Designed miniproteins, single chains, continued (4). Designs and how they scored, part 34

Each design is a single chain, and the fold is of that chain. pLDDT is the mean over its residues in the fold that is shown.

## One batch from the design tools (miniprotein)

Design m13231
Fold by ESMFold2-Fast:
Structure m13231 (fold): chain A 59 residues (1-59)
Amino acid sequence: SAMEAREAEAQKALDFAKRLLENGQREEALRVYEGTVARYPDTPAGAEARRLLEKLRAE
């Protein structure tokens, strides 16, 4: 379905941002998380991106 495709795209963006963070590319990871929240706010992966973005900004 369109919702499943949307969640899959959001999950790919989330996974990419996590890899950037693992490689020490914090600023680039934050931008990808912000983009994921903006594009996919209603998806589980988008909600996870928002949670991680808030946590990273608090550090």
Scores: mean pLDDT 85

Design m13232
Fold by ESMFold2-Fast:
Structure m13232 (fold): chain A 79 residues (1-79)
Amino acid sequence: EAEELARRGSELENEGDRLFKEGRYEEAAEKYREAAKLFEEAARLLLEESDSREGILKAVALYIRAVGAEFSAELAEKK
């Protein structure tokens, strides 16, 4: 489940990147926000499902990706 959420988040992030390149900034921001929420949910589930060092590191990486996606959304909205 967490892995599937992260995959969907990555797909939305890629869609956001494509829209941003096309100058469709408002739509790009929306996709980036959706991606950020999925990455946050995936990270939370990983922390709940696993206490392993590997699981914690993967969750931290997903939180970093969520912050990055939120930043990308803000940049798109400021255009």
Scores: mean pLDDT 83

Design m13233
Fold by ESMFold2-Fast:
Structure m13233 (fold): chain A 71 residues (1-71)
Amino acid sequence: SEELKKFIEKLKEKIKELEEEIKKLEEERKEALEKGDFEKAKELDREIEFLEGMIALLEGMIGWLEKILEK
């Protein structure tokens, strides 16, 4: 299905967007740690972990959808 292939491409685009967001949060976390702001660093760690969880879920969905396409 071409529609399913396009949907997989959109999910891959979303993963790239989330990876870019994580990179920005990692830079902010590094700055917080350099300033000794451990509370802010901890909050950023939670946000990063949440986004990493979203990526893992989306990667799982892509893997499932790709198996459907290969059948």
Scores: mean pLDDT 88

Design m13234
Fold by ESMFold2-Fast:
Structure m13234 (fold): chain A 70 residues (1-70)
Amino acid sequence: SMSNESIATTAALLALRGKSPEEIKKNLQTLGVSEDKAEEIAKAVEELSGIEDPRERAREIFKRVLEILS
């Protein structure tokens, strides 16, 4: 089983690499994240898409995903 930190890191790195919210959702479901939590994470990635700096956006995604999974 993956830790919440590993899942949050995966989501942040996929976003940094330009993957869409839907692609991130599907990837996280493959890692064992429930559909409800993966949907919530995808929505968070969409909401954070307005952050212009890719690294700052990835950091904020990491924090938000960790919060969702806690």
Scores: mean pLDDT 87

Design m13235
Fold by ESMFold2-Fast:
Structure m13235 (fold): chain A 54 residues (1-54)
Amino acid sequence: SEALRQQQIAALQHLEDNRKEIAEALAKAGKWSLELAEKFVDMIIDTERAILAK
């Protein structure tokens, strides 16, 4: 649906705009390395981009 697509676009924009802060928060909360947290956030961004490209 168009409403779901707009929600996904907004979520992707939020992740892209706050990528570093989200990765740092995830690393701190999970006791992960920052590198691992950044890769995980990038995976989510790439997945959302792929969904939106369809």
Scores: mean pLDDT 82

Design m13236
Fold by ESMFold2-Fast:
Structure m13236 (fold): chain A 83 residues (1-83)
Amino acid sequence: MKIEEKAREAVEKVDEAIAELESQGKPRITLELEVDSEEDANAVERAIVEKAKEKGYFVLIKRDGKKITVTIYRPEQVVPPLP
């Protein structure tokens, strides 16, 4: 119900999805989340983007009413070793 609670649960699911994607060597993984409001959807989307960016992953988020579909892509394989 609280926006922060929904965002936290979404981040946990994204973290698990990233772990699964890495362990399976897949190029991408998709997960679905449900929220109570558009405000919750916005908060969840921001939290997911921040979490993916922190871990170096690209995410594509689609919202359809109360349903959020998140597709997570593996980080680029060829990156310069920048500090």
Scores: mean pLDDT 72

Design m13237
Fold by ESMFold2-Fast:
Structure m13237 (fold): chain A 69 residues (1-69)
Amino acid sequence: SMAEQKEARQNFVLTSAELLKKARESGDDSLLEEVQKLLDEANRYLWQGDIEKARKLLKEAKDLVEKAL
């Protein structure tokens, strides 16, 4: 539904901002670059309507940040 897509996009914006902040604070430029790439790809899938692929990529970015911290 359009409401589900809107909620997914709002959640993505908030979560991606948090992950990028944590990656920057880590001081690891390689981590920051990888997180940015995953979030850019996830955003592209969200705009294509592929919420499942976007969620998988967002989860991968979360896991990378959590393992590095």
Scores: mean pLDDT 83

Design m13238
Fold by ESMFold2-Fast:
Structure m13238 (fold): chain A 84 residues (1-84)
Amino acid sequence: SMMERMREETERMLAEMRARTAELVAWARANPAVAPYAIRAAQALAEAERTARTGDVEEALEAARRAEREIDEAMAKAEEVLAA
């Protein structure tokens, strides 16, 4: 069903965001200048995970998409810091 596909996509996105956030945390351990972006990514992920637990499937997917954009921005800024 459409609802099952949306749930599966949300779960996949959350798993990918957990992995990317863990990588940002690892970068922050090696370079403290990355720490603000790792914190931002962790906060965005935590909010998406809370919405996935408490919201309906549509709200969960939209929250995951918002968090993905935040984590994408955090990763881009962290990469700029690491390249400097």
Scores: mean pLDDT 88

Design m13239
Fold by ESMFold2-Fast:
Structure m13239 (fold): chain A 78 residues (1-78)
Amino acid sequence: MEFLATGEDAVPLVKAGSYVVAVDANGNIVAEGQVMDEAEDIKGLTVNVYFFTDPSQKAPVPAEILGVDKKGVVHVRV
């Protein structure tokens, strides 16, 4: 997928409530979720995400930012 911004360049585009997809090493979507932090509170390459497709997840988890696509979807690795 073509990214609008990647790594640290993606941080200013990531906002609380942004839609997130978690991708595996092959680029397959393995989870969907929502960013829990405001963009200005994000430091470095990780954001706290609540994954909707993991009912065992009771608290937001840190996930590595890969990039933000042209539709504003945040892509992360867990």
Scores: mean pLDDT 71

Design m13240
Fold by ESMFold2-Fast:
Structure m13240 (fold): chain A 84 residues (1-84)
Amino acid sequence: MEKEAYELGKEAARAYLAGDFEKAEELNKKALELIKKALAEDEEKGKRILAAALLGAAEAVAELGSPEESADARAMLEKIKALL
């Protein structure tokens, strides 16, 4: 579940940066469904799944975004890592 959320977040961000907004919306919806399901089972598990999805998205922005977006994404990665 954590790896799946990470991959969904990463691919959603990549799709968004590529201008494929429909694919990004679909992947974000799938990630949100995983997060909601995990939160319903265990709050701590839900937080980890959310952090994994955000980590994937931030890594994609850091890799593929503009210099400004990449700098902001790297700062956010450090904050997300503190939550895991």
Scores: mean pLDDT 77

Design m13241
Fold by ESMFold2-Fast:
Structure m13241 (fold): chain A 75 residues (1-75)
Amino acid sequence: MVETVDLSLGELHDLARRELTPLLRARATRTPEGVDLAPALRRAIKAAGDVINTAIENGGKVPKSLLDAWRAAVA
C-alpha cells in the first residue's frame, strides 16, 4: 500500500494558501490575458485540486505519492 499523509484541515488550507495562491497571483500579474498559463502552472493547479479534494473526501488522509506529485508540479 502507498504511504498516506494525515493532514488537518488547517494544514491543508495553509498549504493551499502558501503554495498555490502566491503562484497564481504572480502569474496573473505577469500575464495580462491570464488565459495562456504555462503548462507547469496548469499541472500545479490540477495536482493541488486533487490533493484538496482527496483530503476533503477522506478526512484529511492523502496518498503521499499524490502530495509529492503536487509539490513536484509547484517546484
Scores: mean pLDDT 63

Design m13242
Fold by ESMFold2-Fast:
Structure m13242 (fold): chain A 73 residues (1-73)
Amino acid sequence: EEKEKLRKKLLETIGEILRLIGDILEIERELKKLEEEGGPEEEIQKLKEELKKLEEELKKLLEELEKLNKEIT
């Protein structure tokens, strides 16, 4: 029934969130290295912009997770 489908969507959404967090952590790691080494400002800005996009996607997934959780509850 509906609850089983919502639970599957919840787990899939959690999986997407975890993947996205992994990507964010990798970019943050690269950004820290470039900042510490005084790397090219252009590269630093590109990584910051990429990070912002991933953070926005994460927020959308977290909002979807919240909605699914409310429907399951």
Scores: mean pLDDT 81

Design m13243
Fold by ESMFold2-Fast:
Structure m13243 (fold): chain A 73 residues (1-73)
Amino acid sequence: SELERALEEARRAAVEAARLLAAGGDEAEVLRLLGRAVEAARRAVELAREDPSLRPRVLAALAATDAEVQAIL
């Protein structure tokens, strides 16, 4: 679904940004990946605004992404 694609894009970009940051990589590339993660998360939140039944799924997915990022940092 569109929601699943947005949540997966947010997860991948956030995790890649965290790994690159932890490795001391390029700051501009970290910010670009973080921007992609935020934009994908925003799309998921917009879908949940149109359908509030999606809200628990969005929250759970974003919390799981946060936990994965925290484990890297």
Scores: mean pLDDT 88

Design m13244
Fold by ESMFold2-Fast:
Structure m13244 (fold): chain A 63 residues (1-63)
Amino acid sequence: SELYERALRLVDEAKEAINAGDFEKASRYLEEALRLMLQLPEEERQRVADKIAEVGKIYDEKK
């Protein structure tokens, strides 16, 4: 779905922002991805949630 693709892209962009040291931008992308995730069906929601959790751990580790 379009929302699913957008949510995954936002998580990827958040990870890229973390690698660039832009934690404010990363936080904004993760918040938007979380907002979109809540609108997804269960299967897609779980996949996005798993990716957000993974990237969130990297965020906490590097911040």
Scores: mean pLDDT 86

Design m13246
Fold by ESMFold2-Fast:
Structure m13246 (fold): chain A 70 residues (1-70)
Amino acid sequence: MSAEDYLNEGKRLYQQGKYDEAIEAYKKAIELDPDNAEAWANLGMLLLDQGKGEEARPYFLKAAELAPKR
């Protein structure tokens, strides 16, 4: 699996309500491509939705760092 494959798997798992498995898939996407702002943002959103705002914070900061600043 590539980083893009794991990102897509995470999205699929999220749609199925498999939040813990989706988080794991997004983490693997980040491990393979740490510059993928979308993977960082999606993991942050999932963690926030699960009430893990403190755990989500570093993921949002990294996503903002990687996203185009316009």
Scores: mean pLDDT 80

Design m13247
Fold by ESMFold2-Fast:
Formats: sequence, structure tokens, C-alpha cells
Structure m13247 (fold): chain A 63 residues (1-63)
Amino acid sequence: MLSDEQKLGAVKTAKRALDAGMSDVEASAAAALVGREGIDPDELSDEEIVELGREAVRRGLPA
């Protein structure tokens, strides 16, 4: 189960990925990876968030 902090981090990641021009699938995948791994998105650059989204899709995250 995700904590409220992990859920907030996931939402922030999805928004930043979309703002960077990623697809909904890649943005959702980045959010899912950030939530699962407990990553703080405030410590990530937009470039790192884009790379996480691509990595998450490669790992088979559903959206």
C-alpha cells in the first residue's frame, strides 16, 4: 500500500512528466515507479523524470 506521501509524489511526477511533453502512458508509468520505489520527485530534474517514465514503460508498468 502506498503512503499519502508516496501518492503525492506520484501525482507530482505525473504532472511534471506531462509538462515535459511525455505521453499519458509514460507519465503514469513514471508516477507508478516513483510511488513504488519511494522516490522524492522534488529532488529530480525534469530530464530525470522523463528518463524514469521511459524506464518504467520498459519495466512493463501498466500506465
Scores: mean pLDDT 76

Design m13248
Fold by ESMFold2-Fast:
Structure m13248 (fold): chain A 55 residues (1-55)
Amino acid sequence: PETVRLSEELKEQVEKLSEEEYKELLRRIMDRADAAGRSPTLEDVEAELRALLEE
C-alpha cells in the first residue's frame, strides 16, 4: 500500500521532533486509526502532530 505523503511543512515539523516525541506521535496516530477502524491518514498525522505541539 502507498505510504501517506507528508507536506513539506509537516515533514519539517516531524524532523524537529525528538526520538521520544516521534515515538509518541506514531503511537497516537496508530491508536486513533485503530479506534476509527481504518488505516492512518494524513489528517491523523496533522491532528496528532498539532496536538503534541499544542498549536
Scores: mean pLDDT 72

Design m13249
Fold by ESMFold2-Fast:
Structure m13249 (fold): chain A 88 residues (1-88)
Amino acid sequence: SMEELLKRIRAALLLARPAEQAGKWDVFLEVFGHALAGRFAEAAYLLVQAGIVTPEEARELVKKAAEIMGLSEEEIQRLLDEFDRLLA
């Protein structure tokens, strides 16, 4: 639906915004693309790798994006666990 598409775009923009604010448009496009595909953990990990956000800030962004998407607490926890595995 249009509502689901708008939620996805909104979540992806929220995740990519730190890269835009840092003036790193290449990172913005990569993060936005991953987030649009539902790969929120990978999107947030790219921000950490690029030095744009800390791991703690990235966890909060993943949680916020998942909340915009209407994901359950269990689904949010799975995304955070996936993000933590990428950091290891």
Scores: mean pLDDT 89

Design m13250
Fold by ESMFold2-Fast:
Structure m13250 (fold): chain A 55 residues (1-55)
Amino acid sequence: MLSPLEKALLEAVDAGASIEEIAALGRELADQLNLSDEEALRAWMLALDYRDAKE
């Protein structure tokens, strides 16, 4: 079960986005979705873990 932010960040990783691009996307979507910094950080950590596992 993925949040919309988590799904978007994982899709960006699958598309080959850089760490900087994923961070920028995460900030923009978190702001648009009115998420807390903690929820945004959890999605970011999940995306980084997924990226590391995929490499």
Scores: mean pLDDT 78

Design m13251
Fold by ESMFold2-Fast:
Structure m13251 (fold): chain A 83 residues (1-83)
Amino acid sequence: AKEKIEKGEELEKEGKYKEAGEYYEEAGEEYEKEKKYLEAAEAYEKAGEMYLKAEDTEENRKKALEAYIKAGLELMKVGISKL
């Protein structure tokens, strides 16, 4: 997960937003497998932000929406675990 975040941050600094989003999404999936739901939500939120900054295509808009939905679902898991 951490290595995927670092690569995403590097690509974001280079303006390679679509690739950065893909790495943040992979990091979110790895954090989710580790049950680090807050970190997973943050990674998916970053992925959505990157896809929105990428070229405005239907695919990138769909990827951004899917990433934000995943972030919301991970935040719900955090809320449930605190009850």
Scores: mean pLDDT 79

Design m13252
Fold by ESMFold2-Fast:
Structure m13252 (fold): chain A 118 residues (1-118)
Amino acid sequence: MIEVVESGGGTVAEGGSLRLTGKFTSDFEKATEISWAASRDGEGLTLLASISADGSKQAQAPRVAGRFTISLDKAKKTAYLDMRDLRPEDTATYYVVAVSGADKLAYFGNGTRVTVLA
């Protein structure tokens, strides 16, 4: 089963920057698609950025285009989300979502909380 631990969240001022980290602790090699998604105040997950495990495909949601960048360090089994020009509406819990090529199911961790102060 794919397992991931997210970290790097915290409280930042508007206009600030953060790097979020998703460390894979189990079955990283089973992931075919890796994404960062956000949940706001108990709402469902909104996909923000994705990368294929081979790095050949990347996508960003329009609301974060040019501000959030996903990257993958295969040697460290780690996904990153680099966030800049943070806004109060970016306040959310952020999750790595990993899709397994074997079962086509999505796996995620407990998330990391980002709070952006106006």
Scores: mean pLDDT 85

Design m13253
Fold by ESMFold2-Fast:
Structure m13253 (fold): chain A 56 residues (1-56)
Amino acid sequence: DKEEIEKKGFERMGIESQRLAEELRKDPSKSSEEIAKEVTKLVNKGFEEIEKEVEK
């Protein structure tokens, strides 16, 4: 069902975005602005993937 696909997709995206943010924070060459941009890209990609799964 669409709701279950969305729920699982959002949960996965939350875990992945948190991991990415933690990894980027360990790199001293990354600014907070750069970290935010990379996390935003991952989140936007996650929304696109959830949309595709829901349309199946």
Scores: mean pLDDT 79

Design m13254
Fold by ESMFold2-Fast:
Structure m13254 (fold): chain A 83 residues (1-83)
Amino acid sequence: MEELEKIKEEVEKAKKLNDPRGLAQAYLRLSKVYLKQGKYDEAIKYVEQALKIAKELNDPELVETAERLLKEIYKKMGKEEEA
């Protein structure tokens, strides 16, 4: 899938440019693509990497975005607890 390869190139570019915000955004996009493919382990891996970077940057918008995506992944996996 060309979309996945394009996002992987964005990750590599952000790493080379030392752009942690761009790297976090690229990881969030990777996580969303893997979520759509039902590859939950990969989706979790990349959203957790994005969340770690967002916390290191003290970027509340990126933290909220990553936490929302992580909750969506757990919901799709059936790990969301309803009281």
Scores: mean pLDDT 81

Design m13255
Fold by ESMFold2-Fast:
Structure m13255 (fold): chain A 60 residues (1-60)
Amino acid sequence: SFEEDLENLVTGAKAMAEAGVPAAATVAMARREADELIKEGVPEEKVREALAKAEQAARA
């Protein structure tokens, strides 16, 4: 479901940050995944909320 895709976007960013991946690279990956979800018809508002959480996790 798209809810799982949104959760995976945030969880993936957290995992990359915990693994020591630079914030810029993690954010770039999260933005690419977010764009794909929007193209597949996931509501933009929900994708933007998940992306904001993913970007916050990347910079933590």
Scores: mean pLDDT 84

Design m13256
Fold by ESMFold2-Fast:
Structure m13256 (fold): chain A 94 residues (1-94)
Amino acid sequence: LEVMAGTGEYGLGRYEEAESLYRAAIEKNPEDAEAWLNLGRVLYKQGRYEEAIEAYDKAIELDPENRRAWRNLAEALEKLGKYEEAEKYREKAE
């Protein structure tokens, strides 16, 4: 459906806006683990898995106890076919 296609394009624009907001938050406060986690999630939704992993790695460096960051990192690694590494990080998320 054309409406569904248009919705998808606008969905991508919303992710780009969210990315811009999280990048601005990180520029203001580079130690904001939640902003790094949210940036990674937005990049993941855009299919930018390698960039998502970089953001999740930073979130984990700032807050190693954040189980969501470990889980999201594992999911992004699975999308890149790095299943063994993803399994290791899933154990940290549990």
Scores: mean pLDDT 77

Design m13257
Fold by ESMFold2-Fast:
Structure m13257 (fold): chain A 65 residues (1-65)
Amino acid sequence: GKEVRELLASLGPVGLALLKKEVAEAMGVPPEEVTIEKIVEYIESLSPEEQERYFQGILTLQREF
């Protein structure tokens, strides 16, 4: 929900593009079809442990890109 959207909004263009690529590969769709809404929905569909892994990845992308 809101937390995931706020994290995504904090990403620079490179970080967001890298995350879109990862989610696109996981969903089996082209990266250009991966909207912010699809990323939020995908992450929220994961187990708590997998969600924590994605949150750590997003925070890393936010710091580095």
Scores: mean pLDDT 78

Design m13258
Fold by ESMFold2-Fast:
Structure m13258 (fold): chain A 102 residues (1-102)
Amino acid sequence: GPPPVVPGRLLVLIVKTEATSPEAQKKIDEEVNKLQEELDARFAEERARDPLGVGRAFFVDNGTPEDKARLAEMRERLARLAAEQGVEIEVFEKTIKYEAPP
């Protein structure tokens, strides 16, 4: 296939989540979906203004050791893209924590 296209600018949303119950997890899932929709809307607007290589990435850290390792690997990949390819990276970090009401 064709070589991968490296965007000139990358919009990154990182969401860290902490749930103490299934009900809390449902509320987290709703907020995560809302944040992803907001990222998608911003990406569409940015791409309309700059059709030359705007990309996006969305990552969720649910606090597991596996998710923390994936997040660390992603941060390393982003640092390499910025250093080696000259990609402008804009990172947004959100923390969502819900506990079930008593």
Scores: mean pLDDT 74

Design m13259
Fold by ESMFold2-Fast:
Structure m13259 (fold): chain A 86 residues (1-86)
Amino acid sequence: MKEVELTEEEKELIEEGEKLIREGEEAFKKGDYETAVKLYEEALELYQKAEDLAVARDPTSTAALETATKVVHAAVLLSVTKEKLA
């Protein structure tokens, strides 16, 4: 695995996604699952864009692995939260 730093664009996407995850977790704690779903969906979209950029540069890089890990985390949070609405 190649140690490659995240680009500024990838960092901005990850930082905005992390902010949305934090806001979603606060909504989840309050029982506002509809708001949590929306925030996690927005975070997932940002992380997916960051992963697409990192993978396009080098799919074997640490940046690609880091962004993929963020996508999986957001997807799991979204899935768990949607189960609360069902």
Scores: mean pLDDT 83

Design m13260
Fold by ESMFold2-Fast:
Structure m13260 (fold): chain A 64 residues (1-64)
Amino acid sequence: MEEEMLELAEKNVRAALDAGLSEEEAIAFAVHELGLLFPEVSREELERIAREALERVRKEREEE
């Protein structure tokens, strides 16, 4: 995955979770935001990036 796309996905996931959205809602939010910026990337790839970002954000919060 592109490092820049993953960093942006992490930012979007973190913002969604901070707003009180569920993990599934945070994934959907990140996919939507990334899709606007990278319309050439498939939904499956965006969802994979968003799920990876969610896992990293969750691990970071758990270990912080």
Scores: mean pLDDT 79

Design m13261
Fold by ESMFold2-Fast:
Structure m13261 (fold): chain A 85 residues (1-85)
Amino acid sequence: MEKKLEETEKKVEELIARVKELLESKLSNEEKAKKLRELLAEWQEFFRKLVEEVGAEETEKIAEELKEKLEELQKLILELGEEIR
């Protein structure tokens, strides 16, 4: 559990940094949209593998521990999505 919590926290922090970089970048809306789709696909695959490895109950515990960081990631994804529109 503790190792998976640390790995998940590191992944969420990586994704937060990537979204922030995209928001600050001078890339076109089309390139930003492509990078956002890649990021979302990568996050979905990570989460799917996490559920497969530790089960739904332990994944929920990890999500609760990382709630604030997950909310920050979601907010940044929404902000980037609005900018692309």
Scores: mean pLDDT 83

Design m13262
Fold by ESMFold2-Fast:
Structure m13262 (fold): chain A 68 residues (1-68)
Amino acid sequence: SMEAVEWVKEEARRRGFEITDEAAEKLVEAVGDDRALLRAHLDLLLQSARERGRTVIEAEDVEGLGPA
């Protein structure tokens, strides 16, 4: 869903991070349109990025989460 992809991008941006279009699309493909699961997985991605001192989340980061 394009709406879910845009929500993921906006939520990351609201929290001071950037997520690439490809990464956001991969996250939605893996998790689906469940907002609670999307938020939980996004939280893990943002925490990992923060711990690595990065502000950008890429497709490779999403692939590292495994299947939903």
Scores: mean pLDDT 80

Design m13263
Fold by ESMFold2-Fast:
Structure m13263 (fold): chain A 62 residues (1-62)
Amino acid sequence: MNVGSLLEIDGRIAVVTEVKDDEATLVIAGRKGTVPASAKAGEEVDVLLDGEVVKGKVLFVQ
């Protein structure tokens, strides 16, 4: 995925702000998290958010 990709985490929208190597950095509600950059639209993925693993759904891949 590229910068501008969107995920849903616990009913909130996360936006990918940086992609480096195999990792995408996202921002949600003023917090930063990371996801695999290889994730595709419609996938449920593990998001590392504030040191915890939470489930996110990829809504849109740019």
Scores: mean pLDDT 84

Design m13264
Fold by ESMFold2-Fast:
Structure m13264 (fold): chain A 79 residues (1-79)
Amino acid sequence: MEAAELLRRALEAERAGRLEEAERLGREALELLQALPPEEALEALREAALWAADQLPAEEAPAVRAELEAEFARRLAAL
């Protein structure tokens, strides 16, 4: 949860042009991800990726979301 939230905040800061804040938040998220078990790290990345996909135009979001869900399901199954 915390890692996914930090990734979302980093993406929002990048969109707003606050690059220094985005870099700091991204590093904090990476440190949390490295401390998590692989399954939890993948789930946090999936949540952030799906949130980012939902910010795409309505015509693109469903296809990108489906590809991301399939990819993360494959990676979780491979653990």
Scores: mean pLDDT 78

Design m13265
Fold by ESMFold2-Fast:
Structure m13265 (fold): chain A 91 residues (1-91)
Amino acid sequence: MTKEELAELGDRYLELGETFLEEGEKTGSKELYRRAGEAFENAGKAYAKAGELDKAIEAYRKAVEAYEKAGDYEKAEKVREKLKEVEEKKK
């Protein structure tokens, strides 16, 4: 997969995460917040592989927020670790 394909994959996961987040906010569904977190985490991973570090940071921050809204504090903490790794790569 090329860097361009990885960045586009990241964009698709980011949009999916935003959709789940919006529906979770409308319904109060913790499951939808969890799905949003997973989508944002996948977006962050794809952007990081593409070298799009700023977008990866943004996506991981959104994943942390979504997991916290889901009450999944363990997943939120694991994503915070990934966020720190990407921030360190930016120096």
Scores: mean pLDDT 87

Design m13266
Fold by ESMFold2-Fast:
Structure m13266 (fold): chain A 77 residues (1-77)
Amino acid sequence: TEAKLKVAKEYAKKLIEQKEAIKKELVSLGMSEEEAEAAVEEAVKLAKKMAEAAEKGDLEAAEKYYEELKKVLEKAV
């Protein structure tokens, strides 16, 4: 359980650090620059919430934000 919380924190950090690479990938998949920017901004907000939940030891909240993050990226194309 605690190991899962650490993984969630690392995943959120990497996603925030790679936001420009993710944006470029979304554009290459057919998304407009504006849509990619909006999707990445929303994903970063969810990643921050996931990291905060993981820091508090709230695995259920961290998993909820992870699922919302996946939906944001899936809505892109």
Scores: mean pLDDT 76

Design m13267
Fold by ESMFold2-Fast:
Structure m13267 (fold): chain A 111 residues (1-111)
Amino acid sequence: PAEVMQELLQAEQDADAEAIERARERLIASVAPEVLEEVLAALDAVLDALGPSVAYDPEILRRLVVEGMALLGKTPEELRAEGYSPEEIALLILSAVLGESLARIRAAINR
């Protein structure tokens, strides 16, 4: 997955939508379907619990998993093997993505 994460980051830098989609599909394909479904369900449940219920597109949840894998440097399978629950993995992904988003916002306003 590290090579595919590097390909995704390069594709994002180059603004190549086709390369980004290919790298995203390869990252998702590297995760066992049962682990992916478990983590996607946990993300949906955690997000629903944090505020007013909003129906999330499954594609948005998959994008959160991909971004979280890139930011954490680990797959959901590796985190499950380390003893993290699907809910803990969902919180790790959300924390990483929100932290990166906040850092980008801070950088923009401090220009």
Scores: mean pLDDT 68

